# Designs tried in a protein design run: designed miniproteins, single chains. Part 44

Each design is a single chain, and the fold is of that chain. pLDDT is the mean over its residues in the fold that is shown.

## One batch from the design tools (miniprotein)

Design m1605
Fold by ESMFold2-Fast:
Structure m1605 (fold): chain A 81 residues (1-81)
Amino acid sequence: SAEEDAAAGRAALAAGDAGRAAALLAKAGGVSEEQGATGVGNALAGAAAGDLEEARRAAEEAGLGELAARYAAEGAAAAVG
């Protein structure tokens, strides 16, 4: 399912496997693998800079809705506690 592919993609991202993450998140989002790779790369750059809002936006613009939702949740958690 798209949810299972997105969860696996986020797990791959957390493990440092950006290539596997991009392929799984692209599949979950229904976008091309190339678009997924660009979206994951831009989201990772935002997250590495400490800008979770930019990471969320990059994922959303690439059609990686589940990754965008995860960054939104992480940003909200960081703001609250």
Scores: mean pLDDT 79

Design m1606
Fold by ESMFold2-Fast:
Structure m1606 (fold): chain A 57 residues (1-57)
Amino acid sequence: MATVRATGVYGDKVFEATGSGDNVDQAKEEAKKKLEEKLKKAGVDPSKADFRYTTVP
């Protein structure tokens, strides 16, 4: 199992979400989906945020 932390930066705001999966690609996809949902809930357009990904040990 792999875990990926996705970070979204929009102006002075930073959002974070983690995803897990059988591999890094699946974990990244899950983290991205969770981060996009979090951004939408905060009224931020996901296409306007800078997405960064890091693998969690």
Scores: mean pLDDT 81

Design m1607
Fold by ESMFold2-Fast:
Structure m1607 (fold): chain A 76 residues (1-76)
Amino acid sequence: SMEDVEKLIEETKKKIKEVVEEAKRNGWSPQELYDKLIEIKNETMKKAEELGLSPEELAKVYKAINDEIIKVIDEL
C-alpha cells in the first residue's frame, strides 16, 4: 500500500540520518559510512520485497533511498 511505502521510506531516512550522526561522532571513514548506507539500502529493499510491494512501489522506495544517500554524502 502507499502507506507502507511512505512509512518504509520515512523509517529508512531516519535510520540513515542516525547512522550519519554516529559516523561523525565515531570518526568513521567515508568508505565505512558509504558501506553502511548501502547495507541499509539493501536491507530496506529486501523488506520492501517481503512486504509484497508492486514493481512501481519498489521503484519508488529505491529512488527515495538512493536520493537520500546521495544527499547526505553530498552534505559531508
Scores: mean pLDDT 86

Design m1608
Fold by ESMFold2-Fast:
Structure m1608 (fold): chain A 92 residues (1-92)
Amino acid sequence: SIVDRATSLLAQLYPRLTPASQTLVERGLTALADGDLIEAEINAGVLVLRGAVLSDPLALAAGLALASLVAARRGDLAAAELDLQEAERLIA
C-alpha cells in the first residue's frame, strides 16, 4: 500500500536526515497520528522547501513521502502515488 511504502521510506531516511529535518518528520508524523492533516501538510511542505532550497535530496524525499501520507489520508491516492514515486526516484 502507499502508506506502507511511504512509512518504510521515512523510516529508512530518518537516521540520514539533519536534526532539523528529523524534527519536521517527527512533528508531521505526530500530526498525522493526531488526525491534524493541516499541521502534517505544513511540516511536509517545509521539508520539501528546505530540500529544494538547500539541494538536500534526502529532506526533499522525506517531505514528499510525508506529503504522500497526507494525500492518502485525504483519499487523494493519485497525488499520494505521484509524490511517493518522486520520493523513491530521488533516493535511487
Scores: mean pLDDT 90

Design m1609
Fold by ESMFold2-Fast:
Structure m1609 (fold): chain A 65 residues (1-65)
Amino acid sequence: DTPLDAEREARLLTANRVASEGIENNLSAEEVYQRALAAGLPEALARAVAESVAAHLGKPLPAAP
């Protein structure tokens, strides 16, 4: 695998972990977004994870960056 593939895989694993934690703990979109950023995800991916969790839980979407 290329270094880029390894980095993308690591980001996907991190995104999945944050999403799972958000769903399991019934977190708000803002909390998921902040956790994703704290975990080192780029803003676009952090927002996508937060929106996905919010949609799954029926919660409001996170504010625009």
Scores: mean pLDDT 75

Design m1610
Fold by ESMFold2-Fast:
Structure m1610 (fold): chain A 62 residues (1-62)
Amino acid sequence: MDPEEYVRKGGEALEAGDVETAREYFQKALELDPHNIVARGALDALERHPDDVEAALKYLPK
């Protein structure tokens, strides 16, 4: 499975407001590719500001 696929699913969950599902997908992306900057950035943003979905969305490609 492609880590990019999990990043896209995480972004979709985040757009839907499902932060827990988004976090799970980003963690799976990092399990496959620990150097995935997008997944790392999104997870870090969610950990620092769990109520600020906008901060995490800024790391995702449109």
Scores: mean pLDDT 76

Design m1611
Fold by ESMFold2-Fast:
Structure m1611 (fold): chain A 79 residues (1-79)
Amino acid sequence: SLEEFIETFEKTVKELIKEAEELKKKGKYEEALLKLELAEGLALIVLGVAKIIGDEELAEKAEELIKEIEEKKKEVEKL
């Protein structure tokens, strides 16, 4: 179902953020940024889907994830 696909995307975005943090801890900054960029792309897809289906809660969650990812990207870019 569409709902199951959205849940899978949300889980994947969170897993990518976690992988990026672990890569950052290992000093693999370029790989961490790549994971964050992939997470951002997936979060934007979820946001787009949420807006199309009119799911305000999902849209808000996606926007919060995008902001978190943008902050983490800026942190890594300064290292």
Scores: mean pLDDT 85

Design m1612
Fold by ESMFold2-Fast:
Structure m1612 (fold): chain A 105 residues (1-105)
Amino acid sequence: AADLVIEACKLCLEAARLLLKNAPDDRELILRLIALILQAIGLLIEAKRAKERGDKERLLKIAKEVIELAKELLELAKELGNEEAAALAEKALELAEKALELLKA
């Protein structure tokens, strides 16, 4: 379960970076993408720490936050027509949802 959360965070980070690399010269969009990158990095650090501590409750909370991040990245990728970023976000969503199921069991 922890490894699925960590992998989902990495995929969210890759999706956000890809969206930033291919972003139009829109200051508000660029700032939003930077914020999403920082959020993905923060969740990755927290997920690794929660794994080391064996903190199942923290991993459950992080998995829920990663699901919301992945959904936001997927919608943004679709809006921007970035199929590669959309695929990364969809995979992140799948892994985070699978992690959430395992953590609830």
Scores: mean pLDDT 87

Design m1613
Fold by ESMFold2-Fast:
Structure m1613 (fold): chain A 94 residues (1-94)
Amino acid sequence: MIKERALELLKRLEQAAKEGNVGDATALSLGIGSLIAEASEEDQKEIAKAVRNLKSKTARELVLIGVSITAKIYENAGKKEEAERAKKVRDLIE
């Protein structure tokens, strides 16, 4: 469920970035970051692979930003495990 939702949001993010829809692109990047933080290790690896395979460099960079913001918010809220999961995905994408 989480993986399928993340993959759908990645397609929408790539389209929003292509159209210059800043509001949608920002919301989608944060939504993807949040889903990744809650995903299993298997799903995180598949999502990271999908991000690396995105044709748009801008969309890939937006995902990295969304994951980084999500990790920082989780750290500040004391959600260490969620923050750590988000950071691991950042490394898999880079």
Scores: mean pLDDT 82

Design m1614
Fold by ESMFold2-Fast:
Structure m1614 (fold): chain A 67 residues (1-67)
Amino acid sequence: MVTAEDVIALAKERLPKEYAEKVIKAVRDGNYAEALKIIGDALVDGKITPEQARELARAVLAAKANA
């Protein structure tokens, strides 16, 4: 099962530090909508690929469903 800690680990691996820290905070606060927004911002800013954005978004949505 995908958990909030799995999302945090993936964010640290895939995102630059500034975006990863924001996603980690949003996920720890239970604010999955904000986490998805930050992932979208990272994609628009050219910091991650569309494939990485999809992987991160799927993890966030799965963690939300399991919350």
Scores: mean pLDDT 85

Design m1615
Fold by ESMFold2-Fast:
Structure m1615 (fold): chain A 64 residues (1-64)
Amino acid sequence: MTPERAARIYRTLLRHYGFSDEEAEAAAEGVRDYAALFGEPPTIELGDDWPEELRAEVARIEAE
């Protein structure tokens, strides 16, 4: 997974849970900073309790 895709997934998750665009953008930047420190983006694990639509959207982003 690229840092850009990981950042996009985090932004999508936060928006689905009602966080502001500013908060979602800050989280996306945090994902990029993580990738810079560790050489790879953080692993995003799908939750069993996530809505099916959210899981499908995340999987679509991962496939791009």
Scores: mean pLDDT 71

Design m1616
Fold by ESMFold2-Fast:
Structure m1616 (fold): chain A 69 residues (1-69)
Amino acid sequence: MVELVGKSREEAVKILKEAGYEVFADPSVEVVKYVVKLSNGVYGLYGTEEKAQTAINISGGEIIDSIEV
């Protein structure tokens, strides 16, 4: 699997879309720190754990990768 954590929002979105995945990127993200696989199969990209958990609470899913800083 391609590593998305540490990449810019724009680069990570491009990688996921080129791989055929639907992606939601939080517009406040400059560098991807949290990657979420939502229950509908959409990948979410977030800069904080709190925003990632909010998305999971609304849509379901889990954090699949993080920078842990």
Scores: mean pLDDT 77

Design m1617
Fold by ESMFold2-Fast:
Structure m1617 (fold): chain A 62 residues (1-62)
Amino acid sequence: LVGGIFQAIKDIKSDLPEQLSLEKGDLVEVLEIVNDGFVRVKSLKTGKEGIVPIEYLELIEK
C-alpha cells in the first residue's frame, strides 16, 4: 500500500487544508496510512500532499 501508485475513481473536493482535492483519473502515491479509512498521498500532477479516503482510490499495477 505505502509507496503504491493509485488512481482517483471519482472527483474528490475538500475545503479542509489537511485534505487533498483530486479529479477522477488523477494519480497519487500513498505516503502513509493515517487510519482505517484515510491515507496521506502525494498528487503526481500537482506535487501537493494531503489526506484522502482510501475507498476513492484504485491501485494501478502498470
Scores: mean pLDDT 79

Design m1618
Fold by ESMFold2-Fast:
Structure m1618 (fold): chain A 59 residues (1-59)
Amino acid sequence: HMTPGQKAAVERAKEELENIDEFVEKYGLDKETVEAYLKRIIEDPERFEEVGAELARLA
């Protein structure tokens, strides 16, 4: 059950997962850590919607 905004945040997180290697290299983060974080946004979009959108903007 997602609002259009939550759906957009989830889709953005999925796009970041597809480009995760570039994201983690840019910020010096571990790939598995970032992947887990993005998956949490997808699983709990209601709670992490804004954080997910901000993370997507950084990538």
Scores: mean pLDDT 67

Design m1619
Fold by ESMFold2-Fast:
Structure m1619 (fold): chain A 64 residues (1-64)
Amino acid sequence: SELRERLLRLIGRILRLIGEILDLEREIEENKDDPELVEELKKKKEELEKELKKLMEELRSLPK
């Protein structure tokens, strides 16, 4: 089923993106004493969170 294949691919992308966000959270914690680097990492995290939101909306829009 085309829809089933799309669902599995979308779930895979979501899981990978969550992993990247968690990695960035760890980097932010490790570099908390560097405000400029923390600001840059937070911006990257915000971009990934926006992408995750879009993928979650796509998942919600798929017929079951």
Scores: mean pLDDT 84

Design m1620
Fold by ESMFold2-Fast:
Structure m1620 (fold): chain A 84 residues (1-84)
Amino acid sequence: MLSEEVIKLAKEAEEKGDKELALRARAGAILEEKGASKEEILKALNSSVEENAALIKKEIEEKGKDAPKELVDRALKELDEFVK
């Protein structure tokens, strides 16, 4: 399943110390939970950290009410801690 693959990628990236890949994977997971297309999810996985940070924040603010609260809260915390 795509969400399982994205979450696994995030964990592997974190273990490797690659925060950029971890953020990309989190962005993909957020988009999948919000019902985004596979193309949109793959685009997030291939985007830069800055593009993913902007994407996560914009999508959470715009459509976060329709997404799972736990996933939204986690993504916002990770984004804020990463950017600061």
Scores: mean pLDDT 63

Design m1621
Fold by ESMFold2-Fast:
Structure m1621 (fold): chain A 71 residues (1-71)
Amino acid sequence: MISERELDAAIAILHAATLLAVAKSQGNDELAEKYEKILDELVEAYRNGDWEKMEKAIEELKKLDKEFEAS
């Protein structure tokens, strides 16, 4: 069974990937680049089991979500 931490990581990765696709579809290349960088950080942290890095990347994702809501 997947741990809660692994589930949260998977949800964050899916969320970042989804918003990257949305930003690209809207022609917002700057926002798409920001989501792509966070997605790369989330995937790398997950691959390496670096949960401290994962938590930081999730916080960066939350900050970027606020920027997306404001745009």
Scores: mean pLDDT 80

Design m1622
Fold by ESMFold2-Fast:
Structure m1622 (fold): chain A 100 residues (1-100)
Amino acid sequence: SAALEAEVRAALDRAEAEIERLKEEAKRALKAGDLDRAEELLEEAERLLRELQAFLDEVAPQLSLAARREAGRRLALLGASVTSLRMALFEEKRLAEKAA
């Protein structure tokens, strides 16, 4: 369905914009040494990724192969981006604990 593929693209576009916003805020929190704020922002980004994954899994059988592949590619890139920032937060927490 063209309508469903448009809905999937809109959901991906909204999730990308919101996750990028949360990621940039989390980076600022990390730079400021606000590890608790960075954790909260990353947990929200991870929650949005799980919700997006659940939605895509539900609609996947109704999508064309091309639409499924593009959605999967975009989801994987978002997941990798959030995971990289999670690893940065773990390292900053480890350094803060070692300095205390």
Scores: mean pLDDT 88

Design m1623
Fold by ESMFold2-Fast:
Structure m1623 (fold): chain A 74 residues (1-74)
Amino acid sequence: MELEKLQEEFREALRNKDYDKAREIMKKIMELKGLKPNDGLIDRFVDLALKALDGAESEEERDEVIENFVKSLK
């Protein structure tokens, strides 16, 4: 329930280019899954997502990139 809400928020944060929110949500997702959040790993993950989004040529590709990164969280 809470995890699903956070995943939806993460999608929206990436789509809106709200990087600060994306990092915050990522941290909460990791914490909820019983993982110790690592700021360096979170920052790198978000940076990788941004680079992948920047490389996308179409809105369809952008959507796929976002979905792929959300899927990686599960």
Scores: mean pLDDT 78

Design m1624
Fold by ESMFold2-Fast:
Structure m1624 (fold): chain A 58 residues (1-58)
Amino acid sequence: SEVEEVARQVGLALRAIGLVTEALLRKRRGEDPSPLLEEAKRLEKESGVKVNIPEEVA
């Protein structure tokens, strides 16, 4: 159904946002954010929703 498809896309976008947030926190701790950013970009593409990636971790 339309509602189920929208819910799935929103869920993917929210997961991507969560990964970007974790990547930002990891970079601020001096840890490598790259694996989280790669997964976030994959989820962004799959969701069809643009997720803002801060320049600090871009």
Scores: mean pLDDT 83

Design m1625
Fold by ESMFold2-Fast:
Structure m1625 (fold): chain A 80 residues (1-80)
Amino acid sequence: SMEEKYEEAVKRLHELYDKALDKIFEEMKKTGNKEEGYKKAAEVNTVYIDGLQAIEDAYKAGKDPTPIVEETEKRIEEIV
């Protein structure tokens, strides 16, 4: 169902966000560069929030949110 696709999309996006922050946090520990880590975390957070909104908008419009998850994943990968 579209509801199940919505719930799965939100869950996948949360998992991508958590993994991205973990990678940024580990890099901060290795380099000690807190300024770069903070900036990357802020960028990931923005992409994540925008992705969640786009998924919700797609669901309300009766559209499959899966392509939005895939695009958001690529954007997060470019930051991390």
Scores: mean pLDDT 89

Design m1626
Fold by ESMFold2-Fast:
Structure m1626 (fold): chain A 57 residues (1-57)
Amino acid sequence: MYEEKSLKTMASADLEAGAQTARDGYLAAKHNPDGSEFAKLLKKMYEEFKAALEKAK
């Protein structure tokens, strides 16, 4: 997961790109048995980017 400091210093465009990448990675990883733990990490990253974008409005 990203530290709060890293998210606070990112521009909205970078946060949006990060959210998109994390979401795509999560969708790919969740179908692999050995990727399930990594998929949970990507889901949390996506949620953090999404929350940071909502707060940045």
Scores: mean pLDDT 67

Design m1627
Fold by ESMFold2-Fast:
Structure m1627 (fold): chain A 84 residues (1-84)
Amino acid sequence: SELEEQLKKIEEQMKKIEEELKRLEEEGKENSKEAQELKTRLLTGYASLYAAGKLSKEELEEKIKELNPPKEVVEFLKEQLEKV
């Protein structure tokens, strides 16, 4: 399935982003613009998994809380979720 292949690619990209975020946190750069951009990309990946039925709404909300993204990113994701 094309969708299953796309979801695998998303999961692989998310793993790379998580590794990059961990590196930035170890460098004390967790509040940098780079870290914020990576958190946004990771949240987009979680939203895609939710839209595909691979993640629950509750799990997505917990990931948003864990990553604590800027308000603008949270609002963008909420608007996207309302369309799913």
Scores: mean pLDDT 76

Design m1628
Fold by ESMFold2-Fast:
Structure m1628 (fold): chain A 94 residues (1-94)
Amino acid sequence: SAEEEALEVAREAGRRAVRLLKEGKGTEAGRVLKEAVLEVARILGLRLSEEQAEEAAIITLGEINELLAKGASEEEAAERGGERIVELAKRLAE
């Protein structure tokens, strides 16, 4: 389904973002998340501007960083980040 495809794209982006953050590559992590928001929107047939995708990426990056700072596992932070990408894509398209 489109929902399952979107969630898989978002989860992979969450995993990539966590790896990049561990390497100190926050800017690249943000870019990966922004591209994932736009791809999720495309899969779900939603209309998002690049500015809305950037907003979603900034929020998601902040939440991933907060989870990692609180001692969440990389797997938990990546999964939550993926869920947040899908949630924000849907919310911002309304």
Scores: mean pLDDT 89

Design m1629
Fold by ESMFold2-Fast:
Structure m1629 (fold): chain A 56 residues (1-56)
Amino acid sequence: SLDEAAEALARELLAAGKDTPEGIRAAGKELSERFGVSELLAAAKVAKALVRLRRA
């Protein structure tokens, strides 16, 4: 699902130290292309996953 893919990309960004605005935007674009959703929605999904992962 989009949510699972967003969480997977968020984990990759955290592991690589690329949990930056640029990293989130790039991940959002990738998900937008894969799932046919807006880049804004996809980036928001990645950002929400990052917030959850940072709190774990």
Scores: mean pLDDT 82

Design m1630
Fold by ESMFold2-Fast:
Structure m1630 (fold): chain A 70 residues (1-70)
Amino acid sequence: HMEELKKRALEAAKNGNFEELKRIVDEIIKTGSKEEALSFIEELVKFAQENPEYKDQINEIVKEAIDKLK
């Protein structure tokens, strides 16, 4: 299930669907371990580095996710 959520989240990011991305990130935080959530946040940071047009929007989602994991 976690790999399916990660795949759907990255597909949402590639499509510029940040509302769906945020929803799936919230689901990953709620259903996964803290380690799994942090691993996926690292994947999102890498995606933002590779897709600078999405950087600001993805960074906002990452910031919110990190705050929820504190």
Scores: mean pLDDT 82

Design m1632
Fold by ESMFold2-Fast:
Structure m1632 (fold): chain A 50 residues (1-50)
Amino acid sequence: MKYYTVKKDDTLESIAKKYYGEPSRAEDIEKANNIKELKEGDKILIPDVK
């Protein structure tokens, strides 16, 4: 697991693509952080998926 600081134009899908190679993995990030949306400057947890 790792932390990521959200940037202005980031979405859950774009972060999921960056870390997992697939935007559909955005759900895993949402579940790990109990969030429905991103705000610039948020520090979110990126879970490791097996």
Scores: mean pLDDT 77

Design m1633
Fold by ESMFold2-Fast:
Structure m1633 (fold): chain A 91 residues (1-91)
Amino acid sequence: MSLEELIDELKALAERLLARTPPGSEVYRLAQNVLALIDALRQSTDPEEQKALLEGIIETLRQIESVSTDPELQAEVRRAIEKLEEYLKKL
């Protein structure tokens, strides 16, 4: 998987989270933070900075999984975390 493909999947996930959660909820706020980290990641050309931003996205997604009460949403977020962790192992 390329970084661009990973970014596109993460953006789609964050947009689905925003659509499926009430505005102003903790999950909504955390999903907005994921989008901000994705924007920073797209602007970064430094591999070490990209790694730190990806680790930040993983941590934010773990927070979403922890505070979410929707099992389907938790499962989707967990799958995204696993893909990110696998990508980081290859860097």
Scores: mean pLDDT 84

Design m1634
Fold by ESMFold2-Fast:
Structure m1634 (fold): chain A 79 residues (1-79)
Amino acid sequence: MRQQLAQQLQQLKQRALELAKEAEKLGDKETAKEARRVAWQADRVLAALDTGPPEAVQRQVQQLQQQVEELEKRIKEIK
């Protein structure tokens, strides 16, 4: 379980960083800032993975997934 959560968090972090770069390229500084914040949040959750209960980590992963989806939606609308 924890290894799967770690993999998901690493993927979310990388995706958020990719979205930040794309938003900057499009000139959307606010979306880029939010994407970097999401990446930072994922990194923080990953760092605390071994000390937190799995249920709390799963909820944080779900929240981060929703934030990434909203960022992707914003970038798609700019296009």
Scores: mean pLDDT 80

Design m1635
Fold by ESMFold2-Fast:
Structure m1635 (fold): chain A 56 residues (1-56)
Amino acid sequence: SELEKKKEEKEEFNKRLLEELEALSPDAAKTAQAAIQAEEDKAKAEEEKKEEELKK
């Protein structure tokens, strides 16, 4: 769906930014990468909740 495509584009963009950051500061990139991963996991959980709400 369009939402999936948009989400993938955003993740790709963030990945590229992390790669650039890693070239400049590997430590900062690691921290940012972990934070982004955690946010993405939370976003997935929130999306699951929305799907359940819609099924009500």
Scores: mean pLDDT 76

Design m1636
Fold by ESMFold2-Fast:
Structure m1636 (fold): chain A 99 residues (1-99)
Amino acid sequence: MASAEQIAQTFLEELDKELQVESSLPNSVKLNRALAIALARNGVKIQQVADPEQAFQELFGDEGPKLLQVLNDYLQGKISQEELQAFLVPILEKYLQKL
C-alpha cells in the first residue's frame, strides 16, 4: 500500500483532471470520485455512494465533514494546494493506520 503522501498526490492529480472535464456533476461528487480513484490506485477498495458527505463521514469519521469543507474552500480558491495537502495527509495517515 502506498503512503498517505502518495495517495494525497494522486488525489490532487485526479481532482485536477475532474475539474478540467466539462460535466453536470457537482464539485462534491467530483471530489468523491477523485478520492475513490486515488484510494483504489493505491490498493484501498471503497464503496462509492451517491451522497459525498455520507461517503466522507463513513471513511474518515468526524474528520470527514471537516475534510469536505476544506476541499470546498480549495475549490473556491480560499486555500492553496500546499495548505490542502498539509490538511489531507494527516487524515489519510489516520485512515490507513486503521486498515
Scores: mean pLDDT 72

Design m1637
Fold by ESMFold2-Fast:
Structure m1637 (fold): chain A 57 residues (1-57)
Amino acid sequence: AAFAAVRARRLEAARKLLRETDLPVASVAYLVGYDNPSNFTRAFRARFGVTPGQYRA
């Protein structure tokens, strides 16, 4: 579905930002188009099996 494709692209962009920058997770969430960092964390974990904080560690 188009929504799933857009969501996947946003989360891939977020992975790149988490690796390439020292930006807070909340800032990364907003940059990739999430209004709420909690929703971003849930979506990221659902797709990649880890939270953004765990991925950065």
Scores: mean pLDDT 78

Design m1638
Fold by ESMFold2-Fast:
Structure m1638 (fold): chain A 94 residues (1-94)
Amino acid sequence: MKTFEIKLNAPDGKITVRVKALKGEVKAKVKVYSIENGEERLIDEAEVTLKPGEEKTITLDAKKNSIIKVEVEGDAEVTITYPDGTKTPTFKAE
């Protein structure tokens, strides 16, 4: 299992998380937290299961400065698109 943690430097809106399975089955869990007065508040979450070679997109609500946590079990590529349309680099889980 590999975890990616990203701070959102874009305006409030919807993020899209694209997960592509490379080898075998993949499970991915995405959680979005706002940080208010030093406390993590869960805003949105989703979980997907992918077959080998399958790609799924998860759309979640996010606020500026939210922490996005992506937990991946299996071999996958993950790309996050911010509300302003900018994309993260593609992350690889092993």
Scores: mean pLDDT 79

Design m1639
Fold by ESMFold2-Fast:
Structure m1639 (fold): chain A 105 residues (1-105)
Amino acid sequence: AKLIVEAPEKVEDGKDLEITVTLISDENKTFIVKVTKGPSPEEKDVVDEAEIKANESVTLTIKNVKKGEIYTVIAYDKETGKKVSYANILVKEDGSIEISEPKEF
């Protein structure tokens, strides 16, 4: 499955950041997507999560974002509980948002 994460170009310090997550798959699957604090695709410090069907989009909210912080979006196969892909969201010092190239497990 291909993970797509979309975000606004910028966020102001202390504001909420809404991201749009899509998982492209030829299989009719359901995924769990989680946003965590930090750069690692580890399930700790979860800030938001949602269930999503293949080829559909969901909005996740990171509340009270800080400049210079990094977050991780992790996608899981709902049936197996296995991690399928992840991407990082970097909130730069100027408030601009950079999304890493998604990596598959």
Scores: mean pLDDT 84

Design m1640
Fold by ESMFold2-Fast:
Structure m1640 (fold): chain A 73 residues (1-73)
Amino acid sequence: DEKLKEGQRYAAEAERLAADPSASVEEVVEVGTRGADLYAEVARSGTEEQRKYALEVIGRLQEAAGRKAREAA
């Protein structure tokens, strides 16, 4: 699925940015939100296995953004 591949790319980029000390919280949130939106669409039209996986990725992206925000504060 094109959306799954694109979502994986944005998720990987968001996690990389979350670990990058030069990246802003806003950058992590922007890229992470784009990835989460793609995974949410996969969850809506995908199989139960794809839905579970998508929700796990969305959770990880939210945690990464939250951790970055705490480090920036």
Scores: mean pLDDT 78

Design m1641
Fold by ESMFold2-Fast:
Structure m1641 (fold): chain A 55 residues (1-55)
Amino acid sequence: TEFAKEQLKRLLGLSDEEAERVIELGKQLTTDNAELGAEIVRIAKRGIDKAGAEF
């Protein structure tokens, strides 16, 4: 949803496209899919790295 995209962009420094992708993958995580979960984590880490944080 739009609200969730804005929260992800603010908290993780994601682009609009990256936030939309995270939301899409998050919806599919409710089906208990480990591959989708790993992809979401990877996107989140890229957003944090772009913000200049060290993790």
Scores: mean pLDDT 66

Design m1642
Fold by ESMFold2-Fast:
Structure m1642 (fold): chain A 57 residues (1-57)
Amino acid sequence: GTRVERVERIPGVFSDEEMAALAARYAAALRAAGFEDVEVRTEQVGDTAVVTVTATV
């Protein structure tokens, strides 16, 4: 399969709990779509949440 990476920027300030929930939703959606080896990383950068997704298609 092909390894893919996507970076999403979401405006707002999020708690660690909100970031974990966001990561879980991204991972679940990608697994449901048939992606394998799904990894989601989240980071708060000022007033923006940065979500990095890597997966295999």
Scores: mean pLDDT 84

